# Ledger of designs, part 75: designed miniproteins, single chains, continued (3)

Each design is a single chain, and the fold is of that chain. pLDDT is the mean over its residues in the fold that is shown.

## One batch from the design tools (miniprotein)

Design m10590
Fold by ESMFold2-Fast:
Parts: structure tokens; C-alpha cells; sequence
Structure m10590 (fold): chain A 127 residues (1-127)
């Protein structure tokens, strides 16, 4: 089932990238709160795997996914952007993820998810 495949993939990624485990778990929870199907959660997790070995890059990519979901971008559009991001240098991805457009107002829900990502990533850097 998609639910069982999502669980197995999440466990495999946590085993392969143990330092990213808290961020991987948070991402699954965020995608669930945005109402994504288990099939779409699997697709996002697979697309994010190239970023799991660098916590600053993963933080930036997770921020971009939250913003895209809040702005109403489709899962297909998000996957296309993730495929482009994996070709960019790590420093460029980090900078893109930290850029705020003051003309764009995100929902309170998206602001809360971004705060959770930033707080968790900061705690992981302090270890």
C-alpha cells in the first residue's frame, strides 16, 4: 500500500541519513498537514534525497517546498523545481532558501511550518 511504502521509505532514509532524521520526520508531518496523499509524500521524499547529506541545503529545500505549497503550486511543479535545484551548487540552494520576498505574504500556517524547520535545523547545527 502507499502508506506502507511511505513508512518503509521514511525508515530507509532515516537509516541512510541519521543526522537528517528529525528534518525528514518533520517534512512528512508538514506534507501531511498540507493534505498531500501518501503517493505524493513518497514522490517529494524521493526528490529530496539528493539534499539529505547537507543539513543547510535540506533546510533551504524544505523552506522552498513549504512556500510553494502555501502559494498553491502543484506537486508536479514542486517536483520539477526540485529536479532543477539538484543541479545547482549547495551555496546557491542555501541562499535561495533564505531569501524572503517582502511583497509575498505567506499564511500563518506556512509561517509556523517555516519556524519549525528553522528551529529544528538550528538545534541540529548546535550538536
Amino acid sequence: SPEEQLRKLTEELIKKYPKAAPLIRLLVDVLDRYGLSDEDKIRILKAIEPFLDNPRVLEAVMRLVVRALDLGYSVEEILAQLNILKTLPDIVIELIGRLEDPSVTLSPEAQAELARIDELAEKLREK
Scores: mean pLDDT 87

Design m10591
Fold by ESMFold2-Fast:
Structure m10591 (fold): chain A 63 residues (1-63)
Amino acid sequence: SKRERAVELLEKAFKAMGKEVTDEDKQRAIELADRLPSAVDAVSELLKEKGLIDAPVRGQPDP
């Protein structure tokens, strides 16, 4: 299922980075997989939330 695939991809991503996956990380990946169109999107969003990959941020000065 999409949930299982999200957890599997999360485990692989964390292993590649030398990090340990927590139960909370797995639960968040499942939640995101339910909301997002793919398991890849769910894992990417979780990694951005944790600051493990670059999220495009635009620092615009306020007027």
Scores: mean pLDDT 74

Design m10592
Fold by ESMFold2-Fast:
Structure m10592 (fold): chain A 74 residues (1-74)
Amino acid sequence: EEDLERHRRVRELAKEAYEGKITPEQAAEKIRELFPELSDEEARRIADLMLQAKSPTEAVRAISTAVAEAVRRR
């Protein structure tokens, strides 16, 4: 299931960010790999929100909300 796999990768990305293993630029690149429908600007904004989140759960919610908004606009 593509949604399950994508959700799993989003959780892994959030964990990497909290462990200090990833920069904002790398996070934006990985977000674009997971959600090709997003623009570079949208991916960077989501990466910044993820890195500002206080928990991995909050980061996943921020990503999910931003992606839903981008898709809804279409």
Scores: mean pLDDT 73

Design m10593
Fold by ESMFold2-Fast:
Structure m10593 (fold): chain A 84 residues (1-84)
Amino acid sequence: LRRVYILTGDRKVVEERAKRLEERVGPERVETIKTREDVERAVKETRRDLILKTPGNRELAEYARELAERRGLLVVVHEEKPPP
């Protein structure tokens, strides 16, 4: 794995960002994560860029970031900004 993109926040925002990012970077895998096991599986099985969607779960997004960084991967986190 070279780069892991982690998208968290509102479900609609995450889906819109994932679609745009997928078109721009051409990831090997795009996956919606619900459990820590989903994160571990996706990170282990993907050899190129990976997009992980964690709608409504910042704690799971943080776990995914820590796991990817621990494995020496470049991590990019996109979080929904709070409303003005």
Scores: mean pLDDT 78

Design m10594
Fold by ESMFold2-Fast:
Order: C-alpha cells, then structure tokens, then sequence
Structure m10594 (fold): chain A 64 residues (1-64)
C-alpha cells in the first residue's frame, strides 16, 4: 500500500501530539478525521497547533 509523504508526516506528528498531555483531545480527534479525508489539511493544522503551543509554553516559562 502506498502512502503520500504528507499522510506519513501527519501520522508521525499526530503520534507526537498524542503524547502531550496538554493537547486537547477534540483537536486530536479532528486531526485524525482530517488525516483520512485531507492529510495536507491535517498536517497543516497539527503544525500550526504545535507551534502555537510551543510559543505559549515559552511565554508562560519566561513571563512567570
């Protein structure tokens, strides 16, 4: 079975996101659904959410 690079990458990033206890479960479910329908959209959403979370964690650590 052939998988696109986008789908493979999205699956890997989703697995990483699942290991983060602060990631909202509803976001994970949305990405899983998008992964089957539109892997490119799923990948973009995961990347954007991961970046936003990283920035917020840095802000909380530095500001407090």
Amino acid sequence: MKKSKTKEQAEKMLEQAKKDPEMPEEKLKQYEKDLETDPKKALQGIIDDDIDRGIELIKRAVSK
Scores: mean pLDDT 70

Design m10595
Fold by ESMFold2-Fast:
Structure m10595 (fold): chain A 100 residues (1-100)
Amino acid sequence: AVADGKALARLILAGGPEETAEWFERLAKNVPLDSKEGRDLRFSAVLARILAEKPLDELTAEKVLEEIQRELGFTLSDEERQRYLETVEAVLAELRKAAA
């Protein structure tokens, strides 16, 4: 359900962050919100939405994850938090490489 960070970055680079967010938002509607898959899809949608709204140079992985947690409206386990942080770091790194 969730693309790894590099795969998510490739989707954003190919289709744009707004279109990527809308795609994940649609997928999430067909999956239970309380499932791992549903949470991961919503995480991907919110991440892409943040990338559509904010310039890359204003973003750090930790600040992006904090904003994602606020928008998701559910508590992340330590395992989910670490996994999501690693995904954000990978996405930001790939987008910065493409922008350079």
Scores: mean pLDDT 79

Design m10596
Fold by ESMFold2-Fast:
Structure m10596 (fold): chain A 77 residues (1-77)
Amino acid sequence: MKLSQEEIDEELRLTAEALRELTRELRENPSASKAAALGILAAAGRWLVSQAEEESEAKREAEEAAREALEALREYQ
């Protein structure tokens, strides 16, 4: 699969927002389904970051959001 730079940046922004929201929800009301969803999204987000050819604010925000999500998952496990 090949994504354009515009598509990658948009998906990175959406992924970062979704990761932040799920991380917050998991911390406020923990559940196994939220943890599973966050883990899947974090893995997908890390893959998407690896597809970005250059550094951008969207890429950096997605990386930070994924890192925070993994921290929340470690707390839950």
Scores: mean pLDDT 79

Design m10597
Fold by ESMFold2-Fast:
Formats: sequence, C-alpha cells, structure tokens
Structure m10597 (fold): chain A 111 residues (1-111)
Amino acid sequence: LVERLRALAAEAEALIEELVADKNPTIEQIEEALRRAERLARELERLYAEADLSDPELVRALIHAARLLIALYEIILLKAKAQNAPEELIKRAEELRERVQGLLAELEALL
C-alpha cells in the first residue's frame, strides 16, 4: 500500500507541475486535469478502504497523498476561475476538494 500511495502522490505532484507550468490552459485541458484528479481521488478512497489504519506509516502516507490531491484541486480551481470556466466545472472541483479534505480530517484524527 505505501508504494501505491507514493505512486499516487507522485502522479498528483506531476499534474500540479504541468498545470503550474501552463500559463494559458484551455477549458478542455482543465476538464482533462479534473478527470485525472477524480481518478486519483477514487484511487485514494480505495487505498484508504484497504489500509490498516493501525499502521502509522500507512496513515502518514495517506495524509501526504490527500494533501497533494487538495493542492491539485486548488490549482485546478485557480486555473478554472482565471479562464472563466463553467460554474458546473468549478462546483465539481470544489465538491471533490471538500471530499478529500473530509478524508484528511479523519486521517489526522488518527494521529
């Protein structure tokens, strides 16, 4: 699980770097980034369900991955708002960020 969580965190970090480097992303590119971020959130939720939460190393790896996903959603929201993306896209990104924030709060309570 730790290796899979590190891979998820690395993918989220790479996507953040791609989005930060792009000064003028199109709405289509932002939608694609959001779809990739949604897949990562689903993978995080699945890994959380599989994890032995009595293992502090796994809990810390989950927290690290969750924090990177939240940062990813924040960058997506920043770019979406700058490009005047549809309200539905912005709302969807906000809902996903809130979901991951809820998971992070649950994980931090275990430490």
Scores: mean pLDDT 86

Design m10598
Fold by ESMFold2-Fast:
Structure m10598 (fold): chain A 57 residues (1-57)
Amino acid sequence: GPILAALRAGDREAAIAELQRRYGLPLATARAAVHDLMRAPAEEQPALLERLREKFG
C-alpha cells in the first residue's frame, strides 16, 4: 500500500502524511510511528503497520 511504498522509498514525509490521512493520527504520533517503522527491518514493517491499523484504523 502507499505507506509501505513510501517507507521503501525512504520518503519519511510521504509516510507521515499517509498515516495522518488514513488513520487520523496527530502529527507527533504519525512521526513517532514512522520513526519506529523506518528503524525496523523491512520484513517486519507490514506486521508493524497492521498493528497500527488495528489500534487506530
Scores: mean pLDDT 82

Design m10599
Fold by ESMFold2-Fast:
Structure m10599 (fold): chain A 70 residues (1-70)
Amino acid sequence: MAVEAGRRLIEALRSGDDEAFRQAAKELVNAEDPRPGVRLLAEETGRPVAQAVIRAYAPEDKREELLAAL
């Protein structure tokens, strides 16, 4: 699930679809294990984009873990 959300986020970013980007970002950070999808995002779009998504959308309890996974 997290990898699929990450792929949708990358696609939304590339297509300029702000609503799809926002929905995919929320799905990614709220997955049971978002780390694989976050790593995919960092690999495809770079660490700054992945960090921005985590800081904007991640729940407080997951934010530090996800930033450390980059």
Scores: mean pLDDT 80

Design m10600
Fold by ESMFold2-Fast:
Structure m10600 (fold): chain A 83 residues (1-83)
Amino acid sequence: DELDELLASPSPLQRYVAVRSLLGLALYGSPEEQEAALRRLEAALSDPDPEVRETAREVLRRVAREGSPEVSARARAILERAA
């Protein structure tokens, strides 16, 4: 989809914007959208650009604080694996 194209973009700025867009999907999307957003955020933690990696970490921290109990627990697990 469009978001996957932006996440795969050679432009770090486009990947940065796409990663920030995952916050809304993780917090307010359908269960399927929330799961896809969490997988994409986990992948972004390994991005070659350090600013993209840091924004993914910040988005995951916010999802861990503000998400539903299930989504929050998954975001925390991702952050623990990445530490």
Scores: mean pLDDT 87

Design m10601
Fold by ESMFold2-Fast:
Structure m10601 (fold): chain A 100 residues (1-100)
Amino acid sequence: SLVDEVKALLEKAQEEILKALEEEDPELGKRYREKLRPVKIPEDASAEELALVLGIEAQEFRELAEELRNKYKLPKSAELAEKIAEELRRKAEELRRLAA
């Protein structure tokens, strides 16, 4: 289902960023893991609602990338966060087109 696909995509994104953070800065990675919550998606979510969730998550990964680059000076994790943000943004656009 689209819901399961989006859930899997978001779980993968969170696992990838956590792994990158733990490798580049173990202390920050540990703190991020403690604060990170799973994204809750209704099982009956429409393509438009899924696109909205992905868009919000894409923006949060963009903001994380800027913080990782400018405040924490973690270029590898920042680059990955930017890549994840773009992948989520593109998936949101695909789902919006599907919802039309």
Scores: mean pLDDT 87

Design m10602
Fold by ESMFold2-Fast:
Structure m10602 (fold): chain A 81 residues (1-81)
Amino acid sequence: MKVKLEAEGKVTVEQAEAATKALHEIGTKLGDSAVAEVIEAINEAAAEGKEARVVVETDEESAKAIAEALAKELGLEAKLT
């Protein structure tokens, strides 16, 4: 089942690096392009000192894995709909 994942918040460069490692591992296991979009959004926001805004559609398994990584590494609360 496809779900929409939304998360936003301020991200530091250090947090973005940690999250990128975790998300890359998830992407390698699940083969989902949504992970790459999340990684890019987080790293661009961190580099510019702006709030990250993540909006992706993916399967429920990938969405849950991404949401857990965002919460653990970045402290961002993800909304799944």
Scores: mean pLDDT 80

Design m10603
Fold by ESMFold2-Fast:
Structure m10603 (fold): chain A 81 residues (1-81)
Amino acid sequence: EIEELIKKIEEALKKGDIDSAIEYAKKAAEAILKAKSVSEETAREFLAAAKKLLEAIEDPEKLAELMEALKPAGDKLSEIL
């Protein structure tokens, strides 16, 4: 469930668990790509969580990897919003 994964991203960020937040974000992006439809509310929540996560990453390699992993989902959501 995309909404559950978004909540897990936020929880991991609150705990400073960046690696778990990255994994949940990747899973959420995959779920978004496979979903037949995504609501505007869920799309906005995902983009907000992803923005916070990207701002929290200090490792340049992890940042680049996550940006590439999230790009297809971001492109799909931009068509909905």
Scores: mean pLDDT 83

Design m10604
Fold by ESMFold2-Fast:
Structure m10604 (fold): chain A 60 residues (1-60)
Amino acid sequence: QPDLDKLQEEAAKQGKTVKQLVQDFLAKYPNAYLKGGAGGYATSYVPSKLGIPASRIIPT
């Protein structure tokens, strides 16, 4: 998935892990469930792989 590859590249450039980069993203956007687009796709896919609670992604 192109978004995941880009996240890995950005994390490496910043000396962070992908997990840390995603956590920073979710901290900025607590309800980061976006419909469509790269942002929504990365948020939906990557948190699932990293075990991030869905409650931070999908507002209920």
Scores: mean pLDDT 53

Design m10605
Fold by ESMFold2-Fast:
Structure m10605 (fold): chain A 100 residues (1-100)
Amino acid sequence: SAAEEIIALIEEFERLAEEFVASTDPAEQRRIVREANRILVRAARIADAEGLSDVAGRLIAMGVELQLAFDEELSPEERRRLYELLREEARRVKEEIRAR
């Protein structure tokens, strides 16, 4: 189903966000952020097509936050804090999708 595909993409994003926090290589961080945004854009398009435009906007926002963390060269501690916030948002979005 579309819901299952969106959830699977969010879970792939969560794994990439964890890899981003663990990475100390800027080239690897850039690759991870690019892949994470590609996945979230795909998830957002599916969500929007299903009439979940609020979910789509939140998915795009999570990708923007990860990109800004990379662009602003956040410290490891700041990246860890962002990861915890993104993980909580991802959990809420997945719960909302499962409830519909």
Scores: mean pLDDT 89

Design m10606
Fold by ESMFold2-Fast:
Parts: C-alpha cells; sequence; structure tokens
Structure m10606 (fold): chain A 109 residues (1-109)
C-alpha cells in the first residue's frame, strides 16, 4: 500500500526528529508534542493495516501529519520571538486534535 509506505516514512522522519530534539535538549513542550504526534501516527499505521481507515481518512491523516511535521521543524529551527512560538504551538495542537478525532472515529466505527 502506497498510503502505508507514506505513513511509515513519516513515522521514521518523526522518530529521527524526536531523537535529535532530545539530543539538543529542546524545550519539554516541543518534545511532548513530537511524542504525541508519533503515537498518533503509530495508531494510524495500525488502523490502516487492520483495514479500519478509508483511503480518504488515510490521505487526510498524511496531509495533517506532514503539516504538523513542518510546524515542528519550524519550532526546532531556533531564534523565534515568543508570539511566533505560541502561534506555532497552537496551530500544532489544532492539527493533533483533528488527527485524534479521525483516529477515534475509525476506532469506534
Amino acid sequence: SELLEELERLREELEELLERAKEEKAPPIIIRLLEELLELLKRAIELLKEGKLSEEEAKEIIRLAREALELLRELLSGDKDINKVIGLILALIGILLELERILKRAEEK
């Protein structure tokens, strides 16, 4: 499955980013957001393997996960004013909540 391959690539990229963030001693909130996104991606991969995610749900999860990964990379790039950091964190929380809603619906059927 091309969708499964893409989710697995995103999981690998996120695991690498999380390891780097921990090594660089990134702020605890950023590490937590990385860990939360990684757990959501792992749940999506399991649900897709079980045939519980539709193609449209899987595509939306991939889109949201890519957007979240971009925001996390931006948060980790350094030298940002507090208002920009707050804005990026709020946008990321919104994406994580959307991912949770999709996954919960798929789990409940």
Scores: mean pLDDT 87

Design m10607
Fold by ESMFold2-Fast:
Structure m10607 (fold): chain A 79 residues (1-79)
Amino acid sequence: PLSEEERIKQLELAWKQLEQKVQQIIADTKNEKIKKELQKILEETSRRLAEALAKRDIAGAEEILQEFIKKVTELLNKE
């Protein structure tokens, strides 16, 4: 199995990639309400993920990341 440090590094990398992709979606979106909602979700997730990783809560960090993907996907599917 991966070490705790390796799992943390993997989660940090995955988050950086998702953050960049969502920022591109925000730039491309013409709907101001969706833009604002995506920015809020991004900021809240970034904060929660940083806290979970600081506590070395790998399972919690993974859950936060999965929830973020679901929220973004659901929001985009409404438009």
Scores: mean pLDDT 83

Design m10608
Fold by ESMFold2-Fast:
Structure m10608 (fold): chain A 85 residues (1-85)
Amino acid sequence: MEEEERRVIIEAAKTIYGISEAQVREHLERARELLGLPDEEQAELLKDAPDVLRAVVQIVGFVERHGVEEVRKAIERYKELKKKA
């Protein structure tokens, strides 16, 4: 479901990148637009994009390719590594 995907994207952005929920929501639609473009056009537009937008694009793209469960596993691995490092 889109709501569950949005929740996981927000959690990943907060945990891994330190990006707020508000910033994720602001950039989520633009990130999805960019992911719908051909790879060459996406790369060109991302060159001058804010770091927050680039991070959201990476997370959304990962969810689209690998699903929400793989993102949840990545978040848990990051938390474990952060706690032990």
Scores: mean pLDDT 78

Design m10609
Fold by ESMFold2-Fast:
Structure m10609 (fold): chain A 58 residues (1-58)
Amino acid sequence: SEEMEKKLEEVAKEMRKELERVRAESRAQGLSVEEYLARVEEVEERMDKKIEEIKEEA
């Protein structure tokens, strides 16, 4: 549905914004590669859950 497509676009925008934030924080705080990857995985898990919730509404 068009509503689902718009919701998926919003998730994509949120994911880009969150990943930019993680990258900026990594540079500013000098995070280890391990900590950086853990934060990226947390963002990916949250976005995957949102996508599943949107699909359930379809």
Scores: mean pLDDT 81

Design m10610
Fold by ESMFold2-Fast:
Structure m10610 (fold): chain A 63 residues (1-63)
Amino acid sequence: MKYREEIKKKAEELSKDPAYQDLTPFELELLAISYLYSEGKITKEEADELVKQLREERERLAA
């Protein structure tokens, strides 16, 4: 997955914010993708694909 390290690092930063303490690791990673897109670090197409890949991986593990 592209930007895996950037997503992971951003999710870790967000997990330290008291406003996000109740979010799951999965929700923090989704939020991290949204932040990377809003900061112009990834395109909309890349953000959509990363969200899709993240959801598919989680659904596969839950099955």
Scores: mean pLDDT 78

Design m10611
Fold by ESMFold2-Fast:
Structure m10611 (fold): chain A 63 residues (1-63)
Amino acid sequence: SMEEELENEIRRLSQLYAADEEELLRLVKEGKSLEEALRIQAEKRVAENPDLSELQKQNLLAI
């Protein structure tokens, strides 16, 4: 189904960008594009996660 496809894509992208899968899905269901939701969450995760190394932060923000 389209919903299964969307959930699978969100799971993949959440791993790639270290985004919150649940929050990403919520934003998309609210009408945000996948790209916009990813951008919002990547910035939020970098700001809120003190456990991320400098290298991990640079990797997330480079995309």
Scores: mean pLDDT 72

Design m10612
Fold by ESMFold2-Fast:
Structure m10612 (fold): chain A 90 residues (1-90)
Amino acid sequence: AADAETEVEGEAVGPDGSIKFKVKEVTKGDIKEVEVEGEIVHGDKTAKIKAKAVLSSDGRTLSFEAEIESSVPIEELETPDVTESSVEVK
């Protein structure tokens, strides 16, 4: 079977907060899917991000969906200043 899965996780940390992300690529037969999950913490504010992209077997259709869940109005979201980062491939 042509089914395959790869996953990359990363985290960046700074004095004001952290950013965590997870990128998962799945090949299921002739279909490729990429899923992204992220979490942002800045002080007392948090946001979670989920995104998914699916490419059809003929490569002609790309479907994309994303959602953001925030503890504050999205226009009030600030990203933390992060200087230390790590990435792990699984």
Scores: mean pLDDT 73

Design m10613
Fold by ESMFold2-Fast:
Structure m10613 (fold): chain A 94 residues (1-94)
Amino acid sequence: SLAQVRNYALQLARHAVRESLGLSVEEQIEILETALEHLASVARDEGLSDEEIVEVLREAVREALRLIRERQSPEDAEKIERALREMLERFERE
């Protein structure tokens, strides 16, 4: 089910970005981080390895940042990118 979790990750990233549109940068970060935590939980429940979970999270972050860069100011996009990359680094360390 790795392929199914990867497809779910992309759909979740797109949904989270859509739901966060028009909110503050801080609220957008909270929504996206909550979605990534949920995705990690789903991937773990599906029996993915720690390495596969991190890879799925990286794919979700890449998709979210692609959409954010197209729809936000460069300054706001940079703040969101910084927060999401820091979150990924925490998952890789912990």
Scores: mean pLDDT 86

Design m10614
Fold by ESMFold2-Fast:
Structure m10614 (fold): chain A 89 residues (1-89)
Amino acid sequence: SLEELRKRMEEIIDEYYKKGIISEKHRQRLAEIGDILVEVKKRLPEVSDEEIESILRTAAILGLSYEGLIWMLRLDGKEKVAEEIERLR
């Protein structure tokens, strides 16, 4: 469910914050990215929960901006996901 996905993404953000991988400022950005990714899953139900979680983890580890995330997704051939993030931002 979308609620379960939201909770898992909150857990991912908390995990990376506790590990010192992300700063408080980056945690706020990731929370916003997480909200957008839940909306992406709602609009593109064919994208797996695992793929959504992988995108969030990558954004966290690499410290990506929205522009950086969109660029990376396009390079990885995930054009539909990139378009929805760009639209929802």
Scores: mean pLDDT 85

Design m10615
Fold by ESMFold2-Fast:
Structure m10615 (fold): chain A 80 residues (1-80)
Amino acid sequence: SALQQTYLEAIDRIDRLAEAAMNDPSLTDEQKIAFLQQALQTLDLLEEQARRELSEEEYEVVAERIEELKKRLQEMIDEA
């Protein structure tokens, strides 16, 4: 659905912004970590919203993409 596509596009945008922040030489490690932590919080809110708005099948697809991105962002924080 168009709504499911909107959620997937939002997740992809968060992923791209996180990558951009990590590759920004003007940011300190502390600023990069803070950005990633904020991104994780945004993904949690997005997951809760998707659970309420999407069908069960559409929610599972979106939730899987969110959990995959959350794991990658957490790994970036842990390696910093």
Scores: mean pLDDT 88

Design m10616
Fold by ESMFold2-Fast:
Structure m10616 (fold): chain A 96 residues (1-96)
Amino acid sequence: MKEIIREVLKEYNLPEELVDEFLRLIQQAAKELNITLSEEQVRKLARVLAEYYLATGRLPTVEEVIAMIKALLSNPENAVELAFLAGMIYDLIKKS
């Protein structure tokens, strides 16, 4: 898992210091949902987190990552885009 996250961070030209935070978020969200993520699912989710960080300048919350995982599992063909949108929608609802 940690190595997959490191590869994604390099792909997005993000600092390797973020690897532990991405790992923590993904592991906590997966634990809350009582699921085991495949390497492909971890890679897709890490890309969603990277896109979120680039767009907002901050890391998502565990609750936002949970919403992203649910979107990824429900809509695999549009997984990255839908997971990113689900996280953003959750943040908007919470602020309303």
Scores: mean pLDDT 76

Design m10617
Fold by ESMFold2-Fast:
Structure m10617 (fold): chain A 68 residues (1-68)
Amino acid sequence: EYVTLTATSPSRPDDTVTIKLPKDAGPLEVELALAVVRAILKNKGYSDEDIDYVIDQLRAQAKAAGLV
């Protein structure tokens, strides 16, 4: 039983970012997953603005799913 969170940056519409979290994951698991995503996007050469956009979208989805 998992929640799938998906976001793309407008600057990279073909590069989809997806994370899967247990449906009962807490705020710690969400923030750890987002920290990993941030590191991956930095290594891919994303701008700070694009990274923040993706992270904000994923966090909003996690909040809507009741994970935070």
Scores: mean pLDDT 83

Design m10618
Fold by ESMFold2-Fast:
Structure m10618 (fold): chain A 99 residues (1-99)
Amino acid sequence: KIKELVEKAEKLGEEATKLINKMFPSDVPKINKLIKERNELMEQVASMDPRISSLIDQINDIVNDALNLFNQNGSLSKDQVDAYQNQIDALEKQIKEVA
């Protein structure tokens, strides 16, 4: 149940990252929508297990920081995308291990 929701959130994050890497201004609304849907799924996961709420908060902070930087600059460098994604992947792995 929790793993299924996390996997759905991961797929939305992957799609957003793919669009960010293309750097098309027309994709900005879709990127924001994908991240919003991802965050809503992760909030559901947080409500289901208090043990992972802190991990989800950390992931949401990283995702929102990345999205804010993207919206401010109009793009993210590959190094920035990779750094944020590595942090998110490590925390999502911890959630799956706890849940």
Scores: mean pLDDT 76

Design m10619
Fold by ESMFold2-Fast:
Structure m10619 (fold): chain A 99 residues (1-99)
Amino acid sequence: KEKEIKEKIKEKAKELAETLLAIREKLQPASAEEIAAARAKIDAIAEEFANNLTPESAEEYLELLDKELAERKKLGKLTPEQEALMNKVKEILEFVKKA
C-alpha cells in the first residue's frame, strides 16, 4: 500500500509538472529543445518529491501555498492560469495529507 501511495504521488506530481509546462508555454512559448530539457528536469523533481513528501510536509506546504495565493491575490498579481496551477498543487497535497 505504501508503494502504491508513493507511485500515485509521483503520477500526480507529473500531472502538476505538465500543468506548469502548459502555463509556461502560454505565457512564454518555448522551443522544443527547452521543453524537452524542462520535462527531463521535472521527471527528476517529481521522483524526488514523491520520495520525500510526507503527510506532515504536505500540510506545511498547503499552509505556505494558501499564504502565497492570498498575497498574490491581494497584490493583483494572480492570473487565472496561476490560480488554476495553485489549485492543482493543493489537490495533490490534500491527497498526500489523506494518505
Scores: mean pLDDT 66

Design m10620
Fold by ESMFold2-Fast:
Structure m10620 (fold): chain A 86 residues (1-86)
Amino acid sequence: DKEEAKKKAEELAKYLEEEKDYDAIEDIGKKIALLSKTDPEIAMAIAEAFARTLSVEMLEIVLEQAEEAGAEEIAKLLREAIEKKK
């Protein structure tokens, strides 16, 4: 469920931002990139929730993982979100 995934992603993003858990956000970034190969619509919904909720610093970590995995659409969304927050 796309809406349930968005809600859970937003809750998780708020928690990660509060805790400044850089290792967890890197791991989650890798998982989102992998998910984009099987369920691109769900992966995009999660990336949108993260883009809305996370700081530029945390989003740059997710972006790096998306770029390394070749998740081009997710990387594009994250770059645009980072630019708007600067």
Scores: mean pLDDT 81

Design m10621
Fold by ESMFold2-Fast:
Structure m10621 (fold): chain A 113 residues (1-113)
Amino acid sequence: SSEDNIERLERVLKASLKYLKTTKDFEARIQAALGVTTEVFGVLAENVDDPEAVKRIIELFIEFMKEVLSLLSEEEGKKLIDAVIAHLRELAARHPEIKEALDEIIKELEKLK
């Protein structure tokens, strides 16, 4: 169900944030954030016809990204956001059915720079 998928996503986001706090390696942090972005894409694709679920998933991901940014310098944070946005744009190009949701995430991430 959408609720079960969202609860699973919340657990993935929490585990990923713990890893990001521990690793301290910037490249590892970028790779982890890109992995989380792919997981978020999958959950959005499964729930594309549920606008309330889509909104909740986007809000959870943006909250996660804000917490990740709090662990980084301003320069590192900008590089991480740029990498995530590039990955989302590639996904949006390959998956037009979910492009609207991915474009909304990109818009919110651009505000965090």
Scores: mean pLDDT 88

Design m10622
Fold by ESMFold2-Fast:
Structure m10622 (fold): chain A 90 residues (1-90)
Amino acid sequence: SLEEITAALTSSDENVAFKAVTSLVKRKDANSIVKELLTSPNEDVRVNTAGGLIIVKAIVPDFAVNALQHAKEKDKNPVVRVNAAYALEN
């Protein structure tokens, strides 16, 4: 569920967070959910979503471009901004 994906994205285990992001790309509503996750009030959710999208974007280059561009330019956390920038370069 989306709640389970969000909970996994707060994990300190990068493998758990990464699996959550990679499961997300298979959904029809994936782009809208990624936008919600990248604008989450929870900083760990935003960091881990942007980080997981680096690998996802290497496989699906057009995925979440608008949400990642917003995160790169506007997110208050520099780790989120850097991860979003790396995701957009692949």
Scores: mean pLDDT 77

Design m10623
Fold by ESMFold2-Fast:
Structure m10623 (fold): chain A 71 residues (1-71)
Amino acid sequence: DYEAKIAELEEKAKTEPVNAELLFELGEAYRKAGRLREAYFWYALIVKHAAPDHPLRERAEELAREIAAEL
């Protein structure tokens, strides 16, 4: 159930807004649910707030560009 997973992750994000791993899980959950605009938002948020050398930053940037091409 992707909706239940999204709700759980969004609640966690309220207390850990700069946790790149949590934001990436949110993006993945939305993408798997077919909610591409929301997935793009979460990936873009990682690119904006994660440290330049964070392992997920480049991956999130790639996924955000891929989704943007479909929107």
Scores: mean pLDDT 78

